# Designs tried in a protein design run: designed miniproteins, single chains, continued (4). Part 102

Each design is a single chain, and the fold is of that chain. pLDDT is the mean over its residues in the fold that is shown.

## One batch from the design tools (miniprotein)

Design m15532
Fold by ESMFold2-Fast:
Order: structure tokens, then C-alpha cells, then sequence
Structure m15532 (fold): chain A 93 residues (1-93)
């Protein structure tokens, strides 16, 4: 599992410090059904905003992940961290 998580972080173009944060966040999410539920609820709340975006670019995807991180900041900080790292990766593409 750790080896697979590290491979994914490298594929996303994350730097070494971001890769460590990514591994910790993914491990937390995989071990906690409550964090999984919080992530699903936040995605459902953002779905109408994503559907209204006609451009569907990496920049728009990054903005969506930043919104997800803000919504989860207090309730699921580990999922918020993961969303912020995905936003950073998307902006580098």
C-alpha cells in the first residue's frame, strides 16, 4: 500500500514534502469511513458548480479541489490536505 501511494504521488508531480503529506492523508482516508463519507458529501455539494463549468480545464479542476479543501477544513483536515495537493498537481499541468 505505501509503495502504491508513493507511486501515485510521484505521478501527480508532487515534491518530496508534498509526497509525505499525501501519503499521510491517503492513509488516514483509507482507515476512516467517516473521512470517506465527509469527502463524498463535499463532492456532492460541489457537483452542481463543476457541471456549470463549460471549460473543464486543469485550472477549473484545481479551483474545484481548493473549494473542496475549504469545505472540509474543519470537519476532515486530512481530506482537505489531500484536496489541496490535488489542486497543486492540477495547476502544474
Amino acid sequence: MEEDIEALARRLGLDPAEQEAFRRAVRALLSDPALQQAANEAVDRLAPLAAADPHNTYESLADTYDRLAELLRERAPEVATLARLYARAARRM
Scores: mean pLDDT 71

Design m15533
Fold by ESMFold2-Fast:
Structure m15533 (fold): chain A 76 residues (1-76)
Amino acid sequence: MDAILQQLANQKAEALALYEEGVKTGDPSLIEKAISILQNALNQGIQASVIDLPQKAEMEQLIAKMKQELEKIKAK
Protein backbone atom coordinates (compact mmCIF):
# COMPACT_ATOMS: atom_id res chain seq x y z
CA MET A 1 0.00 0.00 0.00
CA ASP A 2 2.68 2.56 1.03
CA ALA A 3 4.67 1.89 -2.18
CA ILE A 4 1.61 2.56 -4.36
CA LEU A 5 0.78 5.78 -2.47
CA GLN A 6 4.40 6.95 -2.81
CA GLN A 7 4.36 6.14 -6.56
CA LEU A 8 1.14 8.15 -7.03
CA ALA A 9 2.63 11.08 -5.07
CA ASN A 10 5.76 10.96 -7.26
CA GLN A 11 3.67 10.88 -10.46
CA LYS A 12 1.59 13.87 -9.26
CA ALA A 13 4.79 15.81 -8.44
CA GLU A 14 6.32 14.95 -11.85
CA ALA A 15 3.12 16.03 -13.66
CA LEU A 16 3.02 19.34 -11.75
CA ALA A 17 6.71 20.02 -12.55
CA LEU A 18 6.15 19.33 -16.27
CA TYR A 19 3.01 21.50 -16.26
CA GLU A 20 4.89 24.40 -14.62
CA GLU A 21 7.74 24.13 -17.17
CA GLY A 22 5.26 23.88 -20.08
CA VAL A 23 3.39 27.00 -18.95
CA LYS A 24 6.68 28.88 -18.36
CA THR A 25 8.18 27.91 -21.77
CA GLY A 26 4.88 27.86 -23.73
CA ASP A 27 5.56 24.25 -24.75
CA PRO A 28 2.26 22.36 -25.29
CA SER A 29 4.04 18.96 -25.43
CA LEU A 30 5.18 19.29 -21.79
CA ILE A 31 1.62 20.07 -20.67
CA GLU A 32 0.26 17.12 -22.71
CA LYS A 33 2.81 14.85 -20.98
CA ALA A 34 1.79 16.26 -17.57
CA ILE A 35 -1.90 15.54 -18.31
CA SER A 36 -1.05 11.98 -19.43
CA ILE A 37 0.99 11.24 -16.28
CA LEU A 38 -1.68 12.67 -13.95
CA GLN A 39 -4.51 10.83 -15.73
CA ASN A 40 -2.58 7.53 -15.54
CA ALA A 41 -1.90 8.16 -11.82
CA LEU A 42 -5.63 8.81 -11.22
CA ASN A 43 -6.63 5.62 -13.08
CA GLN A 44 -4.03 3.54 -11.18
CA GLY A 45 -5.18 4.98 -7.83
CA ILE A 46 -8.83 4.19 -8.59
CA GLN A 47 -8.01 0.61 -9.66
CA ALA A 48 -5.87 0.10 -6.52
CA SER A 49 -8.73 1.55 -4.38
CA VAL A 50 -6.36 4.06 -2.73
CA ILE A 51 -8.20 7.21 -3.91
CA ASP A 52 -11.47 8.33 -2.31
CA LEU A 53 -14.15 10.47 -4.01
CA PRO A 54 -12.79 13.86 -2.79
CA GLN A 55 -9.27 12.96 -3.97
CA LYS A 56 -10.66 11.77 -7.32
CA ALA A 57 -12.55 15.08 -7.74
CA GLU A 58 -9.39 17.07 -6.85
CA MET A 59 -7.29 15.22 -9.44
CA GLU A 60 -10.03 15.51 -12.10
CA GLN A 61 -10.22 19.28 -11.46
CA LEU A 62 -6.42 19.56 -11.76
CA ILE A 63 -6.48 17.65 -15.09
CA ALA A 64 -9.27 19.97 -16.33
CA LYS A 65 -7.19 23.06 -15.40
CA MET A 66 -4.17 21.63 -17.24
CA LYS A 67 -6.31 20.93 -20.34
CA GLN A 68 -7.68 24.50 -20.25
CA GLU A 69 -4.14 25.94 -20.11
CA LEU A 70 -3.06 23.62 -22.96
CA GLU A 71 -5.91 25.00 -25.12
CA LYS A 72 -4.82 28.59 -24.35
CA ILE A 73 -1.22 27.85 -25.43
CA LYS A 74 -2.39 26.11 -28.65
CA ALA A 75 -4.89 28.89 -29.48
CA LYS A 76 -2.86 31.14 -31.80
Scores: mean pLDDT 80

Design m15534
Fold by ESMFold2-Fast:
Structure m15534 (fold): chain A 84 residues (1-84)
Amino acid sequence: SHMEEIEKEIEKLREEARKRIAEVLSQDPSAFMEAMKIRDETDLKIDELLAKYDPLVKKQIEARKDGNPEKIREVREELLKLES
């Protein structure tokens, strides 16, 4: 299924990020900023991938980028209602 393909891509992105972070930190244990950058870039790629398939995920990403607590709360409530 298409969802299984997305899950595999997400796992691959997370694995690649973990390996890159480990490599960076093994060469320079103080390179925390570079490690954080890799995590942030990977999280953004995962979010963008999910947003292609779920309009609520896209709305959640937009709310988070906007930094509006009310919008973040509204999207979270919509997601919770779908799980109930």
Scores: mean pLDDT 74

Design m15535
Fold by ESMFold2-Fast:
Structure m15535 (fold): chain A 60 residues (1-60)
Amino acid sequence: SVPKPIDLSGLSDEQREELRKEMGKIIEDGQAKGLPSSQIVAEVVKLKEEALKKAEEEKK
């Protein structure tokens, strides 16, 4: 296993709260689709990575 540290501490309190809400929606949607918890967690991690990548891209 290769853990990739995702630093979200650089986000503002508002960005953190929004991300938390999005994560909640991902979890709920995953459960509705019958996905296992491990897969839902992987989707959440992917969401965080995508959000950070989008933020970086917006700078350019």
Scores: mean pLDDT 71

Design m15536
Fold by ESMFold2-Fast:
Structure m15536 (fold): chain A 74 residues (1-74)
Amino acid sequence: MPVPDVSTLKTEEELMEAAQEVMERAFKESTREAYERALALLEEILRKAQENNASEDVIEQIQAAIDVLRSILA
């Protein structure tokens, strides 16, 4: 799985696009390992969003994606 370069993500749009790409990639592969990798990447994207003072809406959407993957992995 190609890893998005989270270090270059600065805007809310870039963070949301990266989160969406990570989710789409995981569901396309549909393996436990893909979901675990996606969870790790989304947690990194969430951290970057918080560091860049992203809006509550963006943080909430990333958190919702993390919660979905955690639910699948539980």
Scores: mean pLDDT 76

Design m15537
Fold by ESMFold2-Fast:
Structure m15537 (fold): chain A 68 residues (1-68)
Amino acid sequence: SPLEELLSKYLTPEQQKYILEKLEEMKKASESEKHKLLSEIAAFLREQGVPKDVVQKILQLMANEVFG
């Protein structure tokens, strides 16, 4: 998937697992919980030193999968 390709390029296997686990959590969450989880993921990625533009792309792909 485009998300998994982007994750594998910029993130460690440990960071990839964290994001994919959060994606599965979001699929079961309410709309308000999905927004909270996206904010948490954004904070995590920034703390890990992921470039801001890459963080935005990851969040958009995750949002498209869980809201679309």
Scores: mean pLDDT 83

Design m15538
Fold by ESMFold2-Fast:
Structure m15538 (fold): chain A 85 residues (1-85)
Amino acid sequence: TKEEWLKSLELLMENVESSTEESMPMMRTTVGNFMNRFVRYYNVPGSMRSRGYRMFYSGNSSTNHSTFRSTMMSVSNYMRSTVNG
């Protein structure tokens, strides 16, 4: 349900906020897997799906933890906006 997705996104965002440099590879996988399930479930339009993936891959290539965290939060907020919109 919408409520279940919002709760899952809240937990994802909490995990991103508490992430460390050591947990970055695992968080990349976690956020990527979450987004893949999300876009399939919501049948997100191609243009919006492409935007979400561009944001993700931009952050995924970051070697700076602060930039990574910020970008992963943006990806999570993108998904949250899709659920709420």
Scores: mean pLDDT 71

Design m15539
Fold by ESMFold2-Fast:
Structure m15539 (fold): chain A 105 residues (1-105)
Amino acid sequence: MEELIKKIKSPNAKKAAELIVKTLDELRWAREQGAGPEHIRRIAEETAKDVEEYLKKAGFSEETIKEVRDEILRAADAVSRGDYETAEEHVKRAIEIIVEGEKKK
């Protein structure tokens, strides 16, 4: 994921990507501490809101921002099931959407 983040040129978009990666670790930690699906989803929704703010400041379209949000929420759902591999895949997709979104701006 670090190699994908290095491709991001906008400081705000880079902060969004870094926040997504950090949140994956927080979601995994929360589940390991016994947090239920609703609590894990709430953490992801708070992250999605902050990510949306950074991407709006970076000039991303509402469509691209929604796609990133949807991937963050899918990662949270996977973490809730203990499917950490699928959660990492969704986080990677979110960052790839950000990288590709910059090229279309």
Scores: mean pLDDT 87

Design m15540
Fold by ESMFold2-Fast:
Structure m15540 (fold): chain A 67 residues (1-67)
Amino acid sequence: SAVDYLEEAIRYLEEGKVEEALEKLGEASKLATSDEALQHIKAAAWYARANKPEEAIRHLKKAIEIE
């Protein structure tokens, strides 16, 4: 499910593995059913690339709540 990939992405971000996290966010985006959740996933990807993993994780937790 989208939630499973989002949880894996959070785990990779906590480990500092940005590229693996972004791959999981790509998979989550394909399975996400909510436009609001998709916007949070896109924001999380931007923050992850900006070296702001805590902010990325907050957005991903919000996406999980919506899905």
Scores: mean pLDDT 86

Design m15541
Fold by ESMFold2-Fast:
Structure m15541 (fold): chain A 89 residues (1-89)
Amino acid sequence: SKAEEAQRLADEGLELAKKANEALRQGKYDEAIELAKQGLRKAMEALSIEEATKDSVLRAIGAAIDAMGVLFEAGLKLGKMELGEAPER
C-alpha cells in the first residue's frame, strides 16, 4: 500500500541519516554528505505520499532534520570552520 511505501521510505531515510552521523563521527565527511543526501531524498519521498500516517510523517521529518544537520556540520568541517559543536547528542 502507499502507506506502507511511505513507512518504508521514512525508515530508509532514518537508517541513512544514522549511517551519515556515524561517518561524520569518524571524520569521513565526504561519505557523511553523500549518505545524508540520500537520507534526505528518501525522507522527502515519504513526505510526498498523501496516504502516509502521522507516524510515518513524523519519522520522515526526523530523518530530514538529522540529514540536514549532518550536511551542515560536514560542510562546516570541510570549510574548515570550527564552532566547537559535537554532531547531535
Scores: mean pLDDT 82

Design m15542
Fold by ESMFold2-Fast:
Structure m15542 (fold): chain A 61 residues (1-61)
Amino acid sequence: MMSAEEAAKAAREAALAGDGRKANAIVTRSAQEGADDETVAAAGKAAREGAKEALKRGIPL
């Protein structure tokens, strides 16, 4: 996780693949690796939106 944008993309991609646990882990790792609050918040928001979209598309994990 190098930037807020990259962290958000990674979290959203995991959530869209139907892996909500992995998306949440990406948010947690961003915080643990010393990312700023803005990066962590962006990743969390992206994970939530990705999960909603995966559910709409009927993508199970």
Scores: mean pLDDT 72

Design m15543
Fold by ESMFold2-Fast:
Structure m15543 (fold): chain A 65 residues (1-65)
Amino acid sequence: GPAAARRAEGEAYGARNLENPDPVTREVAEKLRKIGDGLQEALEYLRQGDEEAAREAGRKGGGSE
């Protein structure tokens, strides 16, 4: 199916970049991971109804500190 093909394409692209990682690709991946972590934390706080903590976690992930 299309979803499986899309996933395989993404995994192949990631594996290729990881095999010969340049410093820029590594830095971008690390930044995206930190943003993802902040967004995941914000979603968890929103689930609990803590909008202030969610905003703080989102700001942290977005690099506004």
Scores: mean pLDDT 62

Design m15544
Fold by ESMFold2-Fast:
Structure m15544 (fold): chain A 100 residues (1-100)
Amino acid sequence: SPLEELRKLAEELLEALEEAIRSRGDPAAVQRALEKAGELSRFVREHAGDDEEVQALLDELNRLIEELIRAIVGQAPEEEQRRLLEEARRKLEELLERLE
C-alpha cells in the first residue's frame, strides 16, 4: 500500500532526525536525515505531485527540516532542536492525513 510505505518513510525520517540530534550533528547522521527527507519528498511527489495542498504541506515540512538541520549543525540549544522536531512531526502527520 502506498500509504503504508509513506508511513514507513515517515518513521525512518523521524528516527534519522532524532539520531542527528542525539549525535550532536555527526555528519553521517545529518546526511542520513537529508537522504530520508529526499526519499519521502520523492515518494510524495510521485503519488500526489498534482495536489497543490499536498505540495504546500511538503514544502512546509522540508522548510522545517532544513531549519532543524541548521539548528543541529549550528549547535543551537537542544530545546530549540526538539521544538523544531515536534513541529516537523506535526506537519508530517498533517501530510499523512491529507493523503488518506
Scores: mean pLDDT 87

Design m15545
Fold by ESMFold2-Fast:
Structure m15545 (fold): chain A 80 residues (1-80)
Amino acid sequence: MSPVERLKARLDRVFQEVVAEAAARGLSNEDIIRLARYFEEKRDELLAWAEANPDMTDEEIDAKVEQFREEARAELERLA
């Protein structure tokens, strides 16, 4: 897979994990929609970055994915 495809797959996994956590915590449909929109906006930003940086390393992908996970968890805690 291209670096962009690898980043996308890993971001999708984080999104699924956090949405599952939100549902498990009993967040409202409105809060889940807000969380999903936040993820779509951040995912688009990261994919745009990846397209501009085609030589990115797996280490850089790992760093971006962990940053996204941390930001996603912070938004989940803000909504909960």
Scores: mean pLDDT 80

Design m15546
Fold by ESMFold2-Fast:
Structure m15546 (fold): chain A 95 residues (1-95)
Amino acid sequence: LQDYADEAIRQIRLLFENMKKSTSPDSRNRLFGQIRDLLNRLRTQLSQYLPQDEVDKIYNELLEILDKLEEAINNGDFEEAEKYLRELEKLIREA
């Protein structure tokens, strides 16, 4: 699970760097969709190792952080976005 989490974090970070370089809302929305897909796959993996209640709690927290990350990027606040990215990475690692 930890190896899977580390790989998911690497992929999310690459998508985030692409979002910072993106100038179009459509491109950003597509990249956020890819992050949401990665989180759904992570939820499926977590369900093999954790109780359902814990999986649901972690997934909801991940989505809440992702929403804040999306808002920060849309506002051009890349410093705040980086903070939320770190919180997302930490939660994935602690899962």
Scores: mean pLDDT 81

Design m15547
Fold by ESMFold2-Fast:
Structure m15547 (fold): chain A 58 residues (1-58)
Amino acid sequence: SKLEELRAKLKELGFPDEVIDAYLATAEKEGSYDAMLEELDRIEEARKRVEQKRKELL
């Protein structure tokens, strides 16, 4: 299901369970699963850029 896909993706991105539950509740009420998945893809790209910079600082 899209709910499970969103949960798995948010956990992979390192969000805490409380934040994940809030996002899923919002997506379920609004029916915006596809929009949320697209947003998470953009967040994942940004996260990789931040991770790269973090490694350079070490």
Scores: mean pLDDT 73

Design m15548
Fold by ESMFold2-Fast:
Structure m15548 (fold): chain A 67 residues (1-67)
Amino acid sequence: SHAGRGLRAAAELARAGGGGSAAAVAQMTKIYDGKNVDKEEAREAAEAAREAGSEVGARMALEAQKA
């Protein structure tokens, strides 16, 4: 649940930080919804967040999966 909470927070940050990175939000939401998420999906979410200009969101997504 802690990892899921972090990913959800990252998705919220991506949405707020770029009112428009639908791709970043969708990727993070997908990871948050998928309980058996692997490192590759976390990395993809982080990359999408960076493209949205949400470096904090990207770091949160990776940290949630590492923990």
Scores: mean pLDDT 55

Design m15549
Fold by ESMFold2-Fast:
Structure m15549 (fold): chain A 84 residues (1-84)
Amino acid sequence: SKLEELIEKIKKKIEENPDDTEGINELIAEALEELETLEDQIEFLEKVAKVLIEYGKKIGKEEEGEERANILLEIKKNMLEELE
């Protein structure tokens, strides 16, 4: 699926150049624009947040990974609040 392709693209970017925060954020923004439904956008943010947390654990930077993931989870929370 397109959702899975976009997640895999982000995951590869994180693994290849984890310090390129601007490049990773640009890919995330592009992916959100490509996703047609709010459901897919929310699932994308959840799965990318999980990738950031898991990658942080692997490289011994759990706190940094959690901080980056929390930014995406805040975006998700704001999107869900608009549905109320």
Scores: mean pLDDT 80

Design m15550
Fold by ESMFold2-Fast:
Structure m15550 (fold): chain A 68 residues (1-68)
Amino acid sequence: SAADEALKAKAAEAYTAFLQAVVPGAEVLSVEVDIGPESATVTVTYRVNGKTFTRTDVIPLSKELTAP
């Protein structure tokens, strides 16, 4: 649905910003978001110093996700 696509886009943007903050110099190649009933599973493929890595994180979903 349009709401699910918007949530996926927001989660991908937030996670990309987070990853770049904690892994300086990371080049994000892809972000895949799978939305569950209580959490979103985010699979990120990124490159650092010419080496490619894949990470999977689980992000809790809250009715009150209010951040500017």
Scores: mean pLDDT 72

Design m15551
Fold by ESMFold2-Fast:
Structure m15551 (fold): chain A 93 residues (1-93)
Amino acid sequence: MEAIEELEKVIEESAAEAGEYSELIEKAGKRIIDLLKQIKDEKLLKELAEKASEKIREAARLAAEGKGDEARELLRELIEEVEKALEEEKKKE
């Protein structure tokens, strides 16, 4: 899926910009990719991947500014949102 490939590039670029928080970005990004690969609705997948790209770039900027706790919280909220979307999709037959 093209949306996942674009997100993988965003994760690589964001990790490089995050300095000492590069591992945080990489681990969160991998978790999000693993969750998105389980999404069957192509439109939902694209919307979530685009949102993840935006939030991961923002988390990398916060980390680069020394705001690692804020970056961690943003990534945690993003993962929770993707997990909830996947659970809602699984509830539909």
Scores: mean pLDDT 83

Design m15552
Fold by ESMFold2-Fast:
Structure m15552 (fold): chain A 83 residues (1-83)
Amino acid sequence: MSGEELYRRYLAPVFGEDGDGNGAESLKGASAEEIRELLTNGFYGFPGQVGGGAMPAIDPATFPDHLSDEEWEAIARYLASLE
C-alpha cells in the first residue's frame, strides 16, 4: 500500500486529507519517527494540542498496530511531498 493510501486510511480522519493538521499540528515534512510518536502519545495522553484546535481521538480498531517501518517511511515520504 502506498504512503498516500496509508495516510488517507489511517491519518486523514484525524489530520485532514492534505496533512495540514485539521486543527492539530501539520504533518507535512514530519519524519516517520515523529508521526509514530504523535500517534503513540495520542493513545496515552498527548501533551496539549498544537494550534489550539481539538485533536480527534484515533479509534484503535482502525489503526494498525503492526504497521512496518517501511509503511511508516512511505507515509513520511508522502507527507514530505505535500506543499
Scores: mean pLDDT 57

Design m15553
Fold by ESMFold2-Fast:
Structure m15553 (fold): chain A 67 residues (1-67)
Amino acid sequence: SEKKIRTLVTLVKIVAKKKGLSDEEMAKLSPSEVRKLLEEAGISREKLKELGISASEILEALRKMLS
């Protein structure tokens, strides 16, 4: 689970940086915004449910990595 969350956080960071978001702006993302960034990376809502990982868990892990 931790390895999967880390991979999803990396995908969110890649998409967000391609869109011009700073680390400060990424720290302010909502769970809904994280879901949209993951969809742009090719990870659907259905895939997240299959993995048993919430957008909120990804956001918490992202915030810890940005600190």
Scores: mean pLDDT 83

Design m15554
Fold by ESMFold2-Fast:
Parts: structure tokens; C-alpha cells; sequence
Structure m15554 (fold): chain A 91 residues (1-91)
């Protein structure tokens, strides 16, 4: 449900508080997480800063929303991403 999704995003934000100060480019994020830049942009809610950088927190929230989007087809890449995020959310 959307309510359950919002609760998971809130937990992710709490776990990534320190990452609001860490900057990452779209290229670095796409390479690090194995996702296309075009796909990541669909889930990024804020524009990049003047240097074309995002906060790591915003990127992680976008990746979470991508991984757990029920409208997306199940692919090995998305399953791996989901597993990584679920592991990161465990304690």
C-alpha cells in the first residue's frame, strides 16, 4: 500500500540523516547502483544543485522508490537492488 511505502521511506530517511550532507552526481549514482541515469531521473523529486549534484539522501530515496515501484516489471537488476535496500534497512 501507499501508506506502507511512506512508512518505509520515512525509516530510510531516519537511517540516512547523515547522508544529507554527502553530494553525488547523477553519473556516479547511476554507476554505483547500476541504474540508468534516465531511470533515476524519473524518481528524483528535487533538481540537482548548481554543480549538477544531488544529496546522497535524495538519491537513496529515489532508488528505494524505483526498487519498490509495483508498476515496474520484475528484473534481476531490480530484485538485487531491492535486496540491498532491505538489508540496509535492517538495523
Amino acid sequence: SEEERKKRIEKLKEMTKGFSQVKITLDEAAELFGISKEELLKYLKKPPDENGEYTLEDVLIAIYNLAFDPSKPKTPKLELLRERIEELLKE
Scores: mean pLDDT 72

Design m15555
Fold by ESMFold2-Fast:
Parts: C-alpha cells; sequence; structure tokens
Structure m15555 (fold): chain A 58 residues (1-58)
C-alpha cells in the first residue's frame, strides 16, 4: 500500500540520518505525506510508533 511504501522509505531515511534534526525532518515529512494520502487515524498512530522506534534505534 502507499502507506507501507512511505513507512519503509521513511524508516530507511531515519536509519541513514546521523543527526536528531535530520531524523525529525524525515518524521515531519512522512507525517505530512500520510495526511495528504488521507491515511486513517489508526494508520497514522501506527506510523508514528514505528518512526519513533526507528529514531530510538539510531
Amino acid sequence: SPVDELLAEAKERIRRARTPEEQVRVMQEAMRRLVDLKASSDDIHDAVDELVRAMEEV
């Protein structure tokens, strides 16, 4: 699905990001794209959880 593809891309970008500022930017861009795709609130919630986990893994 477009949501799954977006999440896979965002998680890879977060893993490649080496600064917290870059990680936050990737997360913000991903959230904006999810809203533009009319993703459900549940999909957005799950996406946020996955992206936060990716950021914590560095």
Scores: mean pLDDT 78

Design m15556
Fold by ESMFold2-Fast:
Structure m15556 (fold): chain A 66 residues (1-66)
Amino acid sequence: AVSRSVDQRRARVTRGINAMITDRNLSDADRTAIMAQLNALINTDPDNPAGLAAINDQINARAAAQ
């Protein structure tokens, strides 16, 4: 896209992570913890691929631990 607001990038990332948490059937406590970490991350830098990869790894690890 030629232009995108920071808010649109944050919303897209938030939706993606929330969908992943739902697909992995994580607990409400795990969802709350992950979403808090995501919000802190994207408020600082909405385009942080390393931080987003770490959140993705955490979701996968928690799903495997169920």
Scores: mean pLDDT 76

Design m15557
Fold by ESMFold2-Fast:
Structure m15557 (fold): chain A 90 residues (1-90)
Amino acid sequence: NEEAARRALEELLEQFKKEAKELGWEVEELEVVRLEFERLGDAVRGTATVHLVIELPELGRWELEVEVELVVRDGEVVAGAARITSARRL
């Protein structure tokens, strides 16, 4: 279900912001720039491209592009992956 996959992505991004604060990271920008859904039998795969500007202690400011993939079945996340596809120091 696309709605469940979209909700799972939103929850993942909020959890990331919370964990970033615990690490002393400053999330300046976070934008979902692309979001695609594909039905896989009884599951839905959501693929998101996320644009992120983040300040890391001692490492400076970075502009990142992150690809996030979630597979949702019966309203629950059953698989997930994230990878940095681009990184640029600002």
Scores: mean pLDDT 83

Design m15558
Fold by ESMFold2-Fast:
Structure m15558 (fold): chain A 94 residues (1-94)
Amino acid sequence: SQAQLRAQIQAFKETLRRMIAEFKQWMATAAPTPENLAQLEQAAARFVAETQAQIDALRAQATSQENLDLLAEIEAEVAAFRAEVEAWLAAQRA
């Protein structure tokens, strides 16, 4: 049902927010060595790819505008996180 899907999307959103906070903590504490930057870049890219795949799977089940809007909000938050990671990596490599 769309109500069950909404609960699933909300749980997904909470999990993503915790994972993004963990990435931000990693960024704040990592020594800016080429190895550490490459590891963080690879982990963030994998996280974004896996998150997009899950958004796509949830979107395929979404028939309500409310659920589609929630998924669009999550997708925007992930895009903003990707941009923050890219900007941070560029600054560390400068």
Scores: mean pLDDT 89

Design m15559
Fold by ESMFold2-Fast:
Structure m15559 (fold): chain A 89 residues (1-89)
Amino acid sequence: SHEFAVQLTGIELRYIGIVTEEMLAIKTQNKPLEDALKELDKAKEETIKQVKELAKKYNVPESVLEKEIQRIEKETENAKKKLKELAEK
């Protein structure tokens, strides 16, 4: 539904905010890499939980839910790779 898309966008923006904050913290040397990686893993788990709860509330097809989960997992792995690259410079 339209309401699902709006609430999903809110969840996605929160997730992107966390990733951006962790990247900035590593780039400015304000946080150990290990701690930033742990925060990304926590953000991934919480975001997947919120997306699953939202999908259940709006009776979203499982195929749509699976694609959203795969996207979050892929974005988290990409973000972790970027954090490791930033920490080396």
Scores: mean pLDDT 87

Design m15560
Fold by ESMFold2-Fast:
Structure m15560 (fold): chain A 87 residues (1-87)
Amino acid sequence: SKEETIELLEEFIEEVERIRESGLSDAEKKARMLELLEKLAEKLTDEKIKQGILNLIETMKTLSPRDAVTLIDVFVHELKKLIEELK
């Protein structure tokens, strides 16, 4: 449902922000963020959002840890906009 999708996206954003604020290396942050993205994709029923997450995962795997962390920050901003559109 729309409400379940919003809840999953909000939980994902909160977890990413916790990782970002942690004292972990960029390499460890990248690894944890990829794990969160894979878990999010498995739970999503919206095919378009799910495909977007899967594409992001593949892109992040090709990037340096620093660039992957930067990309996820941009993605979080886009997800916040999507959540407002879904409400």
Scores: mean pLDDT 85

Design m15561
Fold by ESMFold2-Fast:
Structure m15561 (fold): chain A 73 residues (1-73)
Amino acid sequence: MEEQLDEEVELALALIYLGIGKIDEKRGNFKGAAESYRKAADIFEEIYRRTGSPEAKRLAEEARKNAEDVEKK
């Protein structure tokens, strides 16, 4: 069940990056926030490609939008 373990680890990592992005954004570190949001989005997109999870797709799109929004500040 290597695939399932990898998915759990990737999901946790993506959520950590999403959290770091939110913290950096609140601190005014928009560059750091954008980098963390992009990393989260990339991981969620990879989970979506492997699993077809609509939740992963939604989270990837949300993280990507957050990265774009902070890059414009």
Scores: mean pLDDT 81

Design m15562
Fold by ESMFold2-Fast:
Structure m15562 (fold): chain A 81 residues (1-81)
Amino acid sequence: SKEDYIKKAEEYKKQGNNVKAGYYYFKAYLLDYPGILGPLYYTRGATQEQRDQLIRQIAQKVRDYFNTDIPLEDMVKGIKS
């Protein structure tokens, strides 16, 4: 469930594992907003720079949604994992 993912994210954050925490926050976010990945699929011909920008935008939305202080770069790595 979303609550189980949030619990895992908080456990990993407490352990200092921000990347795994970010992964589980992202999984929780996808349960509420499954369409958030749509732009990445529609940018099939996009450059790596454009795809990275979209992932950073998603990472920021996840951070804001959960009001978490996980660094943006660690959230990005979590989403990519």
Scores: mean pLDDT 82

Design m15563
Fold by ESMFold2-Fast:
Structure m15563 (fold): chain A 61 residues (1-61)
Amino acid sequence: SENDAVRRLGAAIVALLRQEGYPEALIARVEETVRRALAEGWSVAEFARRVEAVIKEHLAA
């Protein structure tokens, strides 16, 4: 299902960010985005766009 795909993609992104040493504040924002995606029924594509925006905002700071 889309929800299972969002959970798997979200878990993979969180694991990668932790492995690369990104701050817990960014990881928390990604985890919050996963929870919102599941609650609001976002597609994997919408979830990916939202997570990309969160990461870009962090990197631009």
Scores: mean pLDDT 87

Design m15564
Fold by ESMFold2-Fast:
Structure m15564 (fold): chain A 88 residues (1-88)
Amino acid sequence: SVDQKVGAIVKELVERGTSKEEIIERIEKLLKELGVKESERKEIIEKLKEIENKTHLLEALVILERAKLLGESPEKVIEKLKKFFEKL
């Protein structure tokens, strides 16, 4: 399932002790692959840099990894990320 594939990615990153910077770099690459415009990517990345808790960064990564597997539109991705930031 999509959830199993995404869960495996997150587990690997956690087990490797992946840094905050590396998680943000992976998110930036995913935003670009999903077709999010450069101006919107910059705003999202700046907000992510302010997040102290790596668990919250991994939650953002889950949204994007799922979007990639499901072929979600950049508009839907931006909507989900806005809701994610509102809950922090």
Scores: mean pLDDT 88

Design m15565
Fold by ESMFold2-Fast:
Structure m15565 (fold): chain A 55 residues (1-55)
Amino acid sequence: APASEAKLKSLESAFKEVMDTGDLANIQKMVQYLKRTYPGDKATEEMVQEAEAKL
């Protein structure tokens, strides 16, 4: 299901924080969460691609 704009901004902030830590385990958990919760959402697919490039 598509995320609301407010939820997307919250997710982007959380995503940036996780990416900034460089913790691969947390990055992997974020990827799994996004894939499970927001399948087919274009904005979250972009976040997933960025995170997977770091894994």
Scores: mean pLDDT 75

Design m15566
Fold by ESMFold2-Fast:
Formats: sequence, structure tokens, C-alpha cells
Structure m15566 (fold): chain A 76 residues (1-76)
Amino acid sequence: SEKEKMKEKVDKWKAKLKEKFAKTVSPEIYAKLNALLDEATAGLYKLIDEGASESTIEQGMKQTEKLLEELKKRLE
């Protein structure tokens, strides 16, 4: 149940970030950012399944968002 709550939190964060990118970048940049976000999300799911703490998952989300925002700026 705690693992499922963490996965739900990751899913909501992912959905909001995808919505933001879809509204702000070209389709080509969106495809690249979306692929990397999907890869990062798979990694976060693996960490949750392996028993990572909530703080570890929150830090992973924060770091992923930062890296994707930096990549977005480089591709614009």
C-alpha cells in the first residue's frame, strides 16, 4: 500500500510534467523529453519496488525534473 501510494505520486508528477512540456515545446523536443522522463520513471518504480525511502524517491523526482528542464533549455 505504501509502495502503491509512492507509485501514484510518481504517476501524478509524471503526468503534470508531460502536460507542461506538451504545452511549451515543439513535438520533436517533447518526444525527446518524454522518452527520458519515461526512462527515469521506470528507474523510480524499480527503486520503490526495492524498498527505497520516500525521501529518496522525492529526491529522484526533483533531480529528474531539474535535468529535463536544463535539457529543454539546451534544445530550445
Scores: mean pLDDT 85

Design m15567
Fold by ESMFold2-Fast:
Formats: C-alpha cells, sequence, structure tokens
Structure m15567 (fold): chain A 60 residues (1-60)
C-alpha cells in the first residue's frame, strides 16, 4: 500500500520545514519572518494531508 510511503514522504517534508524554521527562528528580517510563517502554514497543510491519508489507510 503506497499510502504508507506517501505519509513517510510528507513527514520528511515537515521535518525539513521544521529545520528551516529553526534556522530562521531568531531572525528579525521581514523576509525571514514571512518565510517562517509560510513554512508554518505549509506544515499545517501537510499535517492535514497526513491525517486524511491515515483515515484512508484505516478504512482498508
Amino acid sequence: DDIEKRIAELRKKIEQYLKEIEKLKNSTSVEDIAKRQKLMDEIVKLRGEIRKLLEELNKQ
């Protein structure tokens, strides 16, 4: 079932975004603050996708 592979890919992407946010967390530049917020928003979306995939996996 490729759903487990898709979930693993999304989790890796979230981990990459979290590492990028961590590098930017102490920046006071407008650009870095905006980038950090965008990455946080993307993580929320990816977590939503993982939740939907887990629901599909549980239905099988």
Scores: mean pLDDT 82

